# Designed miniproteins, single chains, continued (5): the designs that were tried, part 91

Each design is a single chain, and the fold is of that chain. pLDDT is the mean over its residues in the fold that is shown.

## One batch from the design tools (miniprotein)

Design m19344
Fold by ESMFold2-Fast:
Structure m19344 (fold): chain A 88 residues (1-88)
Amino acid sequence: MPSLQQQVEALRAKAEDLKARVDNNQVTADQALAEAKELGQQVALLHVQIVAQSTVDPEEAKQLQKQIDEILDKLQDVLAKARAQQAS
């Protein structure tokens, strides 16, 4: 079972990879939007677990939430770029 920290790190790596592929025109706008939506759903599920963790270790939960916010910022950038590409 991966820890919450390991799950957050895996999502960050996937979000960074998607952003790099979008920045290098290696994926279509439709593919980027689909992958960003899936990652956003995974982030939402992790957020529920982090909130539960806040009753056990509030400091760890705070650090994990900060990392989730950074991942969401990357996904928002990906969504903005993909939308701009679709609008041509």
Scores: mean pLDDT 83

Design m19345
Fold by ESMFold2-Fast:
Structure m19345 (fold): chain A 72 residues (1-72)
Amino acid sequence: NRKELAEEYVKAARELLKRAEELAKSKDPLKQTSAMFLIIAAETEAYLAEKLGLKEEAKELLKRAEELKKKL
């Protein structure tokens, strides 16, 4: 079921962004670098969700990723 797979990608992206947000609050350069890798992973999951038809959820996740990158 493509819808179930798309929802799993959205869930994964949200979990990755949540972890990245917490790491990005740290002044530790290694944690900020880890946050960037998690953001890139979340963007990948969001693009896969968009391809499977969850365009609005993917758009929201990609906007969160861009906002977070601006703070790193």
Scores: mean pLDDT 87

Design m19346
Fold by ESMFold2-Fast:
Structure m19346 (fold): chain A 60 residues (1-60)
Amino acid sequence: DEHYREGLRLLAEGRYEEAVAAFERALAEDPDHAEAWVNLGLALERLGRHEEAAAYYARA
C-alpha cells in the first residue's frame, strides 16, 4: 500500500500530522490493515491525542 509506506516514512521523519493523514488514506483503501491502525495510533500519541490513539489501537 503506497499510503501505508508513505505514512511509515513520515512517522520515521517525525512528521506526525502528515503521517496521520497518510495512514487514514491507507485505511480508507483497506480498513483491515491492522498495522495501519496501530501506526495511526502511534502517530496520534506523538501528537498528544491520546484518547483518539486508544480508539485506533482497539481496532487493531
Scores: mean pLDDT 82

Design m19347
Fold by ESMFold2-Fast:
Structure m19347 (fold): chain A 56 residues (1-56)
Amino acid sequence: SRALLIRIAERDSGLSAAQVYAIADAKTDAELRELAARAGLSVRQARSLREALRNA
């Protein structure tokens, strides 16, 4: 479930729902890098989260 993955990301990474949605919707590597930096994530972590959310 996409909703469940969002709640897990909020809990485990301290991200807001808005930050999780922004990462899921990131269309470019530059956008993903900026969002990852603001969220305190590596680009690899943000990319993995985005793929998990798209596949849920």
Scores: mean pLDDT 77

Design m19348
Fold by ESMFold2-Fast:
Structure m19348 (fold): chain A 78 residues (1-78)
Amino acid sequence: MKQAEELLKKGKEYEKNGDYEKAFSYYIRAGDLAVKEGNYELAAEAYELASQTAEKMGRKDLAEFLRKVAEELRKKAE
């Protein structure tokens, strides 16, 4: 799934540069697209990265919500 992987890569680049807001946006977009494409493994990775980025942004409730979404997607990927 070329587009979801590309969005995830861009998110990682923004995170490396300290742009957590942009990193978060790309991770959510990557996860949403991966779910639509049926790649639950990539979706779980994307939402887990989004959760960690939300935690760095002080958005604890959002981070916990995204962590739970990633856990459910990880179970689908098994």
Scores: mean pLDDT 85

Design m19349
Fold by ESMFold2-Fast:
Structure m19349 (fold): chain A 70 residues (1-70)
Amino acid sequence: MKKELLEKFEEKKEEILEELAKELGEEVAEKLVELYLEMMRAEVAGDEEKAQKLREELEKLAREALEKKE
């Protein structure tokens, strides 16, 4: 299941990046998409520790981006 979700996300990567860039800017959108992909790959590989660290980085970056938009 998670591997299939990763493949679908990679297929739609450009589309997701474009939508996020409209809201958060290209630089932040690129970082968010990269972190999400790395997190999904770590989950598929069974690397729970790496997946958790990437998830925390993703949440932090997303929070900071949203705070800037207040």
Scores: mean pLDDT 76

Design m19350
Fold by ESMFold2-Fast:
Structure m19350 (fold): chain A 80 residues (1-80)
Amino acid sequence: SPELQKLIDEGNKLVKEIDKIIKEGFKTTDDPEVLKKLFELEDQTVSLMNQLLNSKTPEEAQQVLKQLEQIKKQVKELLK
């Protein structure tokens, strides 16, 4: 459906934004605890991207988008 495709496209954009923040984090911190959390958030982002691509309804895609928004907030807060 066009609605589902739009949500998948929005989620892919959000994944790219998260990836950029995480990559910047890896360049700017030597804190092993922060690095560990960045790897965990990267793994969660990959998992959510796979869930987004397997979404069969707009409602399923919306739930994944909410989780991606939470990950983005978490990476920003982790890096200040």
Scores: mean pLDDT 89

Design m19351
Fold by ESMFold2-Fast:
Structure m19351 (fold): chain A 89 residues (1-89)
Amino acid sequence: MFKEKINEILLKNGIIKEPLDESTLNLIVEIIKKKLDELTEENKLEFAKEVLIEAGILSEEEWESLPKETQEELAEELYELAKELKKEL
């Protein structure tokens, strides 16, 4: 399920220490859906940043403090998840 994948991505990258509750996961899914039509391979980094900040998972300062490798991993994994979600709509 998409919600389980969101928890796995965030836990794996050290963004959260415990799984997010269902209401927070639902918020992330709705933010992703809102941004799907504008999502491209070129803007996936900005997409991941915006999703996490709008969902209240990270501040802008916390995102900028992440290692580049972590930002790129989050961007790639959330982009792939968003593409899967778009196919189901």
Scores: mean pLDDT 83

Design m19352
Fold by ESMFold2-Fast:
Structure m19352 (fold): chain A 94 residues (1-94)
Amino acid sequence: SMERERIIELLREAKAEVRALAEEYRAAGDTASAHNAYLVAGELDLLIREVEEGKISKEEVIESLEKMEKYARSRGDERTAAILRELKKKIEEV
C-alpha cells in the first residue's frame, strides 16, 4: 500500500541519519554514543523489515519509536532522540 511504502521510506531516511550520526560520534571518539546510535539504526532496520512483511501496524511502529526515543534520552543522546521524535511526527501524518 502507499501508506506502507511511505512509512518504509521515512524509516530508511531516519536510519541513514542515525548511521551518519553514529559515524560522527565514532570520529569524535564518543564510542558510547556511537554504539547507542548503531543499536538504534539496527532497531530501525528491524522495523523496516516488519513493515515490509506486514507484521506491524503504524501504531506499533509509533510505539516502538517512542520507546527508542526514551532510551536515547536516558543515555543522554538528545540528537538521536530528536531524529526519532521527528520521524514519529512524520509517520503520524501518513
Scores: mean pLDDT 90

Design m19353
Fold by ESMFold2-Fast:
Order: structure tokens, then sequence, then C-alpha cells
Structure m19353 (fold): chain A 118 residues (1-118)
């Protein structure tokens, strides 16, 4: 598990570096760059939460991680609400449903962020 988390972190850092290069080459605005960085962060965070669930993280631990992510990431209100709704449903869900709720919430956040790029 620790090795998988390390590999995920390395992949995330590479994605950010590739993004910064792409943004410079395309002449993207600072706002567009920040939106793309947040998209990369959301994908990384979803994968991290799935690894934490596989390692036996509790719904309370997942909820804490999601709240910390919301506090440290500039997300639109719609995106923040999607994450919080998933967190509220986690304690009553079985493990398969918990994984589904995380993926569905991440997908809704990505949809909101992608719409801002258009």
Amino acid sequence: MEEKIKELKESYEKSLADLDRYAAEQGLTPEQRELLRNIVKVVYFENLLHLLLESGATPEEIAKAVREFIENTDLPEEARKALMEAVEKLPEADKETQRRLISEAAGRVLDVLLRQLA
C-alpha cells in the first residue's frame, strides 16, 4: 500500500510538470492553468481515497481527508457540495457503495471544473 501511494504521488507530480509545460506552450491564462491544476489534483485525490479505502480507512478518516482537500483547494461551490454530499452518505454505505460514491463525487467535481474551461 505505501509503495502504491508513493507511485501515485510520483505520477501526480509528473502530471503537474507536464501540465505546466503544456500551459506555457499553449499560452494558457493563469486562471486556465489553475483550473487544469485543480483537475489533476481531483484525479490524484480520488485515487488516493480509493487506496485509503483498500487499506481499511474508516468513513470518518475519509470525511476528514475530503474536508482538508476542500479547505486546501479552490473549488466552486457546486463542486464542494458534491464532495460533502458523498461524505455524508459514506457511513451508511457498504465498501462497494463507498467506492462508487467517491468516484461519482469526483466525476461531478471534474464536470464542474471542465465546464469552467469552456
Scores: mean pLDDT 82

Design m19354
Fold by ESMFold2-Fast:
Structure m19354 (fold): chain A 62 residues (1-62)
Amino acid sequence: LEEELDELIEEIGKALFRNGASIEEVQATVDRLREEARRAIEEGRGEEFKKRLEKLLQQLKA
């Protein structure tokens, strides 16, 4: 799960960069999402957070 969340966050970062976000904006978003993922896992919401990341990635690819 943790590894899967990290992979999704990496893909989101790449999609943001391709959509015109700056390297600084991408790094800030990736760092924030990783912190949110840590919190979600700690609270037992890891699977729910994974679904949210998958939806976000799908929106960025559209």
Scores: mean pLDDT 81

Design m19355
Fold by ESMFold2-Fast:
Structure m19355 (fold): chain A 76 residues (1-76)
Amino acid sequence: SLEEKIKRGKEFAEELLKIIEEAEKEGLSKEEIAEKLTEYAEEKLGKASKEEREHMKEQAIKLIEELEKLKEELKK
């Protein structure tokens, strides 16, 4: 059902956020975290084209930057 698909999508998003948080704690760079996220997405969604991988990496970098911005806003 659509509801089950939405639930799986939420679980996938939560896993991406966990990967980001754990990788940041490990001291990985933004680029390293974005690559990790892209690899995880390929594992779950299937092999991506070069263009799709670049798009996923750009989106991962954007997500990391927005989370960093939110953390700075909450910190002050």
Scores: mean pLDDT 77

Design m19356
Fold by ESMFold2-Fast:
Structure m19356 (fold): chain A 57 residues (1-57)
Amino acid sequence: SAMAARVAELQARLAKLHEEINKYQEELKKDPNSEEVKRRLKTLQRQIEYLEAQLAA
């Protein structure tokens, strides 16, 4: 169904975003004062929240 295909697409995007967050969290452990890494993490967290809202709707 179209709904199942959409859910699968959103779940795939979420998986990719979680992978990116894990990468930047490891970078932040090496440089806790990296403002670039902190900004990227905030952007990724907002994207996850957006996609989770789409799945909940």
Scores: mean pLDDT 85

Design m19357
Fold by ESMFold2-Fast:
Structure m19357 (fold): chain A 85 residues (1-85)
Amino acid sequence: MSEGMKKIIEAGSEVTHASSMYSTSKLMGKLEAAKKAEPHLEKAVEYLDKAVEYLKKGDDKKAIEYAEKAAEYAREAIRAIEEEL
């Protein structure tokens, strides 16, 4: 398994966790928390998609860079939710 693929799997786990917290916040009626997290979650998904695209092109360095960006945005989404709870 390449280093780029490993970073994408790790970032994917962070994005999944952020998505779960976002969905739970909406179900609990914490709409302001969800609203603040949404732009960060959208960027996390966008950068994760870019990481996968670069991995498919054989660019492990760019795949790692974008996967780390995706994980960072996922963590910001989680932080935005936690600050409103």
Scores: mean pLDDT 86

Design m19358
Fold by ESMFold2-Fast:
Structure m19358 (fold): chain A 80 residues (1-80)
Amino acid sequence: SEAERLLREIEELIRRAAEASPEEALELLERLREKLGELAEVLEKLSEEEREEYLKKLGELEKRYEEELRKALEKALAAR
């Protein structure tokens, strides 16, 4: 599904941003923001039940990659 594809792309962007240079982390986090926006648009077209399922998966992904996301954000802040 499109939502599953976007969740995989979001996961990849978080992983890459955590490992990237400060300059690259900033760019990857901007792409992450764009993908989250695309996910929101896709979820708006789904049933309430399907929406809740994907939001739960997103929350589980955020929890799993919490340290990577924090690392990426710290790098992006340093690049400013």
Scores: mean pLDDT 85

Design m19359
Fold by ESMFold2-Fast:
Structure m19359 (fold): chain A 93 residues (1-93)
Amino acid sequence: VSEEELNEGVAAVANAVARRLIELGEYEEAARIAELAYKVTGGKSVETLVLLAEALLAAGKYEEAIEYAKKALELDPENEEARELLERAEEAL
């Protein structure tokens, strides 16, 4: 198992935890966990970027949510969820 595969496994668990925290309304904690996954993956996971943007938006951190939603769209321009998050964050400013 490579370090890259281990980092992907850690990110997958962190993504699942962040998603659960969003469901529970723990948005700031969800953002912290998603940011950990972002750092571990070097910002290459679209799923992690989308979750981080969603958690930041829900936590009222609109400027940061815009930044990470844009990063997700740079990796996957057709990502509907990232586009929706970007629009919602920009409207909230």
Scores: mean pLDDT 82

Design m19360
Fold by ESMFold2-Fast:
Structure m19360 (fold): chain A 63 residues (1-63)
Amino acid sequence: MKNEIAEAIKDVPGSGPAVLALKKGEKVVILKEYEDGNVVAESLETGEVGLVGKDALKPLGEL
């Protein structure tokens, strides 16, 4: 699937300049996955793009 939708399962604080801050329940589009367990995602609520831990996301399916 080219674009996956995922939901934040917990609050994610923005801790650095490339980190995506999320609230629990926030929907994101996964843009790129890394082998280390991080993803580049775009928040569907804010339009912000950044790195987030894959463990903070629950996949919902394809856009």
Scores: mean pLDDT 75

Design m19361
Fold by ESMFold2-Fast:
Structure m19361 (fold): chain A 80 residues (1-80)
Amino acid sequence: SDTLADLLFSLIKMTYDTQSGGSRTLLLLELEGLRQVDPEAADRVQEVYDEVLEKARNGIKLSEEEWEEVRERILEAVRS
């Protein structure tokens, strides 16, 4: 669902930008919900999230182009 992909992308970006425990909790709940229906899609979204977290740990800021790539990967993960 494009709506689910948009929600997951927004929560990942918000968690990265704000370091909010609330956005992270919502992200993990939505991801667990996806895992109950489509575990392969959930694993693909988790891989994208883990890569974004690794960049955050290394102090790397993502460009607008890199965020568009993240969005596309999440859309593909949820649609596949």
Scores: mean pLDDT 83

Design m19362
Fold by ESMFold2-Fast:
Structure m19362 (fold): chain A 55 residues (1-55)
Amino acid sequence: SDAALDLRRAVRALHAANPGATLAEIGFGLGFSDQSHFSRVYKSLVGTPPSEDLD
């Protein structure tokens, strides 16, 4: 029910299933047209960019 938690879980699930995937590919899998938009939305909801959270 927490949008930030749901997004984090979805990103982690896609990353685990596709370990070679780029952030752009993960974002596309979640319905985003580009990595910059995905990163901004992720940071606004989670508080941390996906590049820092997935490292």
Scores: mean pLDDT 78

Design m19363
Fold by ESMFold2-Fast:
Structure m19363 (fold): chain A 68 residues (1-68)
Amino acid sequence: ATPLEEQLRETGLTLARALAAGDAEAVARHGGLLREHGADPAEYVLRPLAEELGREAAQALLEEAAAQ
């Protein structure tokens, strides 16, 4: 992968962890960075989480964030 693509994946994972922690400021910041580079935050959150934790865990984290 290109260095930019790797950074976007790391940002997506950081965003997912911020979602799980309920850190709204970090969610907004990292989501904004992904969008600034033309990346879909949902795709970058789901893809790296699914690779590391599995799709079910990734989906659960996003659903928890939506409920809070």
Scores: mean pLDDT 69

Design m19364
Fold by ESMFold2-Fast:
Structure m19364 (fold): chain A 71 residues (1-71)
Amino acid sequence: DAVTAAARDILKEVAERNKEKSDALQLTPEEQALVDRAAKVLRDTFGLDEETARNVAILALQQARGARAFA
């Protein structure tokens, strides 16, 4: 629907703007499993591609960690 399409577009834009932060983040095995699970839900719900869904999940994890910024 229109709401899901808008949410998908917003999530894609957020992932693109923050790609460097996502690429720089080091994950523990436990965090990797959480990101993979969240990315699957994002793919299934919003129709995001794997890279975009994963980047969004990583950004959510960064917020949960109390955030770091890197290059």
Scores: mean pLDDT 70

Design m19365
Fold by ESMFold2-Fast:
Structure m19365 (fold): chain A 68 residues (1-68)
Amino acid sequence: SGRADLEALAAELSKDPEIKVELVGDDRLVITSTLSVEKLIGLVLRIIGDYPNLSVSLSGNTITVTVL
């Protein structure tokens, strides 16, 4: 299910010390970082490319990924 995709994504991103990742509830991943806007947009595009069944939103420096 989408939870396994969120856990895989969390594991990948957690190895980057500039990125903080939190699994919230069963269906949501919150990504906070000090990355530039350009790097955040690149990360968003990468996530939607790798996980097309996940919903991705960007608000300020926070990316929220939700299972559809």
Scores: mean pLDDT 81

Design m19366
Fold by ESMFold2-Fast:
Structure m19366 (fold): chain A 60 residues (1-60)
Amino acid sequence: MDATELLKKARELYNTLSEEQQKEALERISERLAKEKIYDPQDIAKTSLEVLEEFIKENL
């Protein structure tokens, strides 16, 4: 899967969130990336999308 396509999907989901939800989602993404030591752009994009999807499910 292309990192650019994953980032587009992540950005679309991010833009549906309120300002407060956006901040919380970014914190969760940062924590997961740090814990799993993810540095590759493709893995960062994939993890960001997964966290955003999880966050939306929890806050719907």
Scores: mean pLDDT 78

Design m19367
Fold by ESMFold2-Fast:
Structure m19367 (fold): chain A 68 residues (1-68)
Amino acid sequence: MVDKHIDEAIRAIRAGDREAALKHVQRAIELSKDNPEAVEHLRRAIESIRAGDYEAALQHLVEARKAA
């Protein structure tokens, strides 16, 4: 379920686990290929995680969950 992977990514970010967060966001993208709005938010979340901007990453993940 896409929502499960988004929720796991949010938990990983809150725990400071960057690797787990990226893994779950990547899996959510794979499951959301038919939903371009969700994919856009998930890709923005990845870029924010890589930049170390975890507040922006959380915002993008919440928007992805709403779109999914």
Scores: mean pLDDT 84

Design m19368
Fold by ESMFold2-Fast:
Structure m19368 (fold): chain A 72 residues (1-72)
Amino acid sequence: MSQEEITQMVAEIMRLVIEGASPEEVRRKALELKKKAPEVTDEDVDRLVEAAERGDVEAARREGLRMTNKAI
């Protein structure tokens, strides 16, 4: 998986959070990223989904950046 593919997947996840998608949809996309980048853990996915559930876009963005840094 390329750095560009990881960046694209994280951007898709962030778009879902910003658009107010359900936590379940955010989780599905984050699990897709985890399948492509095994450095991303279940705990990373859980933190991102929890931020999305709260509507905390800044926390979700921070978790997305952490996932990107692990996967690159």
Scores: mean pLDDT 78

Design m19369
Fold by ESMFold2-Fast:
Structure m19369 (fold): chain A 62 residues (1-62)
Amino acid sequence: SAIYEEAKEEIKKALEGMENGDLETARENSLKALELMEQLSEEQRKELQEEADKEVEEIYSK
């Protein structure tokens, strides 16, 4: 769905912001992703959240 793809893209942008030290971009895109995820099914939200959590842990563990 369009909302799922948009949420996924916002998560990707947030993660890129975190990796690049652009905390404002990371925060802005994270909040937008969360807003979009509220419109998704519970299963789709969980999938995106779990992937985002893994990526965040990977970024901060390095």
Scores: mean pLDDT 79

Design m19370
Fold by ESMFold2-Fast:
Structure m19370 (fold): chain A 86 residues (1-86)
Amino acid sequence: MVEELLRRVLEIQRLLAAGEITPEEAEALLRAWARERGLSEEELEELLREADRLVREAAERGLSLAELRKRNPALAEDVEARRAVA
């Protein structure tokens, strides 16, 4: 499903941003995910185009939820304050 693909793409992108995987590894992970779901090459291409479109729209709006947390220090501090232990 496009929603499942989007979630996977965002997860892979987070790993890329963290430097834990390379772009080549990211592509391999995405292809493996598609293979395990039984998606054809054509179906994967269609879903990827939809996912890319939605990711671009989110980027144009500015932020993902994870980015919102970084751009909202109050939310990040709230989480930190809740777990503050000496």
Scores: mean pLDDT 61

Design m19371
Fold by ESMFold2-Fast:
Structure m19371 (fold): chain A 105 residues (1-105)
Amino acid sequence: STAANIALLRDLVAHLEAARAHLLANPDLSREEIIALLEDIRAYLEAVRPQLDPALAARLDAEIALLDGVIAEMRTLSPEEALRLALALLDGLIGALRAEIARLE
């Protein structure tokens, strides 16, 4: 249902906002710790995906693909560059999901 999709997307936004807050509170995290956080986010997206309507699941597929590319790129970056990229990625994901919630409401 639309209400169930909205609830799942809101839970996902809350999870991403918590991850973003953690990164901002801990600017001295290693590159490996930042990558592990993004891998945990990826696993959470994969777990939510099959519970969504097919059109929304397809949009999450695109976000997962973007996340995979960013994780791969991070292995070539400094910790400072990885942190900046992770924050930009999370801002983008949160914005995209909030836009989907607004579209469904």
Scores: mean pLDDT 88

Design m19372
Fold by ESMFold2-Fast:
Structure m19372 (fold): chain A 63 residues (1-63)
Amino acid sequence: MSKAEAKGGEKGREFLGELAEEGKFKTLEEAKEAAKLVKEGYTLIELGDKEKGKELIEKAKEL
């Protein structure tokens, strides 16, 4: 596992936890989809693709 992927996973879990505390997700399936998008988004940001990474994180917030 790369450093970018490891950091992306950590930041994604923290962000997903915050959204769950706010009651953002109504179903487990929404939470799983958000987790995938957020992990990928933060990994892209760590790799230097901030534009695509932020887009994926915003999609997760809209679920």
Scores: mean pLDDT 73

Design m19374
Fold by ESMFold2-Fast:
Structure m19374 (fold): chain A 65 residues (1-65)
Amino acid sequence: SSMKERQIRMLKIAIDNNESLIKSLETLIADPSLSEASKQALRDKIAVLKGEIKKLEEQIKKLES
């Protein structure tokens, strides 16, 4: 259905956005001037975003099945 196709497209956009954000955060962690506390907070955020991507991928699989 057109609604299901739209939902899948929106979920794929959300995955792309989260992947882009992870890349940006990984770039920030590579900065030697950033404090260790800030780096740890960014690593924690990356872990959360990776978990969200996995959930979004599972949702797409359910919609495509």
Scores: mean pLDDT 89

Design m19375
Fold by ESMFold2-Fast:
Structure m19375 (fold): chain A 56 residues (1-56)
Amino acid sequence: SNAREEAMKLLLKAAKAVLDGDFETADRYLEQAVSLLTPEEAERFRKALETVRADA
């Protein structure tokens, strides 16, 4: 769906912000992304970004 595609783009922006050290911007993009998803998909997205943060 369009919502999932938009959420994926927002998650990529959040990941880029993490790599730039901008955790406030990353959190804002993550919040926007998870608002477009089901609870199960939202949990997967949160875990994905935590993995990026751990590897940064």
Scores: mean pLDDT 83

Design m19376
Fold by ESMFold2-Fast:
Structure m19376 (fold): chain A 60 residues (1-60)
Amino acid sequence: SPLRKSLEVLKKHYEKGVLTPEQVKVAVDLLIRRAREANDPEAVQGAEELKKKIDEDIKK
């Protein structure tokens, strides 16, 4: 799935510190919307897991 590939790239950029948590949050919210529209439940789940991690990172 192109959406799952995009999620993996986004995750790697976040882990490397190329993108801020706020930038990744905007991108992951868009990815969740696109994944829901495409009926790609694995992409939705993976993106929501990344969003949860980012929300925790921002909170602290």
Scores: mean pLDDT 80

Design m19377
Fold by ESMFold2-Fast:
Structure m19377 (fold): chain A 62 residues (1-62)
Amino acid sequence: SAEARREALRALGEASEKLAASTDEEKRKKAQELLRRAGAALRAGRYEEARRLAEEAIKVLE
């Protein structure tokens, strides 16, 4: 849905911003893997999965 797509894009954007600001190598590596998977899910139209993976990346970067 359009709503699920918007939520996925917002979470992906927030995760990407936090990744760019992070200096913790282990957290960055884990978040990059999650964001790669989130991007693949987004391209496949699996917006809920993409949002979930991006939210996991945000948690890792906390």
Scores: mean pLDDT 87

Design m19378
Fold by ESMFold2-Fast:
Structure m19378 (fold): chain A 64 residues (1-64)
Amino acid sequence: MSAWERALERMEELVARTGDPATRRALETAKAVAASLSPEEREVLGRILEQEVARLEAQLQAQE
């Protein structure tokens, strides 16, 4: 599973769990950008998105 595929799955989970409009917007933007990227560039984006997802997950954890 590529970093891009993993990041998308985790972001979709966050959108489903939180209903957060910023997270939904980030997912939409990432999908739109990825459509114009090479596979190699998409992998780089996937790694960046994984870091953002981890940050958002930590924020959600802190709100408990």
Scores: mean pLDDT 77

Design m19379
Fold by ESMFold2-Fast:
Structure m19379 (fold): chain A 74 residues (1-74)
Amino acid sequence: SPSDEELIELVAKKFGISKGIAEKALEYYKNVKLFEDGKAGWGTLTKTTGPSEILSKKGLDPNEVRAFIDKLLS
């Protein structure tokens, strides 16, 4: 499986964004997955709001970013 550093680099390259924004995308993905897998409650879902807003302000669809990371991990 790819490392977090490899995922950040692949996301940055795919979406034409900085590694800092790609790191926020990976943070968003991990928090959404914890919530969907039933491993975390509402507090984890609220932690996705900030990263999701940052991605949207950069012109990215957070769902497209999530789908790309999910594909890399499958």
Scores: mean pLDDT 73

Design m19380
Fold by ESMFold2-Fast:
Structure m19380 (fold): chain A 73 residues (1-73)
Amino acid sequence: MGRQLYNLGLQYEKQGKYEEAAKLYKESGEIFEKRGDLRSAAESYRNAAKSYEKLGKYEEAKEMYKKAEELLK
């Protein structure tokens, strides 16, 4: 499930659909985090953050970057 959502996020990002990409990356990160795959979770949250930045949603982006960083400590 997590990998499928991540791959779908990549497809929406390639199409410039950053709102949908951000949601898919965030959901993917939550699934990976629950499974203990902290590296994949952090990667998913960083991609969600980048998508939020493309939307000008800098607060949401900052939150996702912080979540990714906390998972790797």
Scores: mean pLDDT 85

Design m19381
Fold by ESMFold2-Fast:
Order: sequence, then C-alpha cells, then structure tokens
Structure m19381 (fold): chain A 83 residues (1-83)
Amino acid sequence: MALELAEKKEKEAEEAEKKGDVLTAINYYSEAATYYWGAGDYDKAVEAALKAAELAEKAGRTQMAQAFRKLAERIRRDAEEGR
C-alpha cells in the first residue's frame, strides 16, 4: 500500500517536472519521500527528499531546499537506528 502510493507520487512528480510545473513536482516528491519513509524504503525516501530539495533550489526557494536536505539527513539517521 505505502510503496504503491510512493511510486504513484514519484511518477506524478516526474510528469509535473517534465511539464515545467516545479512547485507541483516538489509537492509530489515530498509526498513520495514521506510514503517511502513510512514503508521503510529509506534509500528511495532519501532520493525523493533530495529531488524535492534540488527542485526547490532551482525555483529559488533556498529555505525550502534546506528543509528537504534536513529531511533527507533525518531519514538516513532513522535508517541507521532502525536496524
């Protein structure tokens, strides 16, 4: 369930990115990161969070980009402790 939702959001994010809808893409990558994190797919969750950060930086949203990078670091820490 959570993995299917994460995959769907990632797909929607990629489509929005291709259309140049950067803000919509950021939102979908952010949702994908949360769903992957909840599903225990830490690698995919980090990847999605960093993609959201990259797009936020590209949109001039530096504070938002920093927040997503911190989210990725938090997910990595959770993965290390969640053995």
Scores: mean pLDDT 85

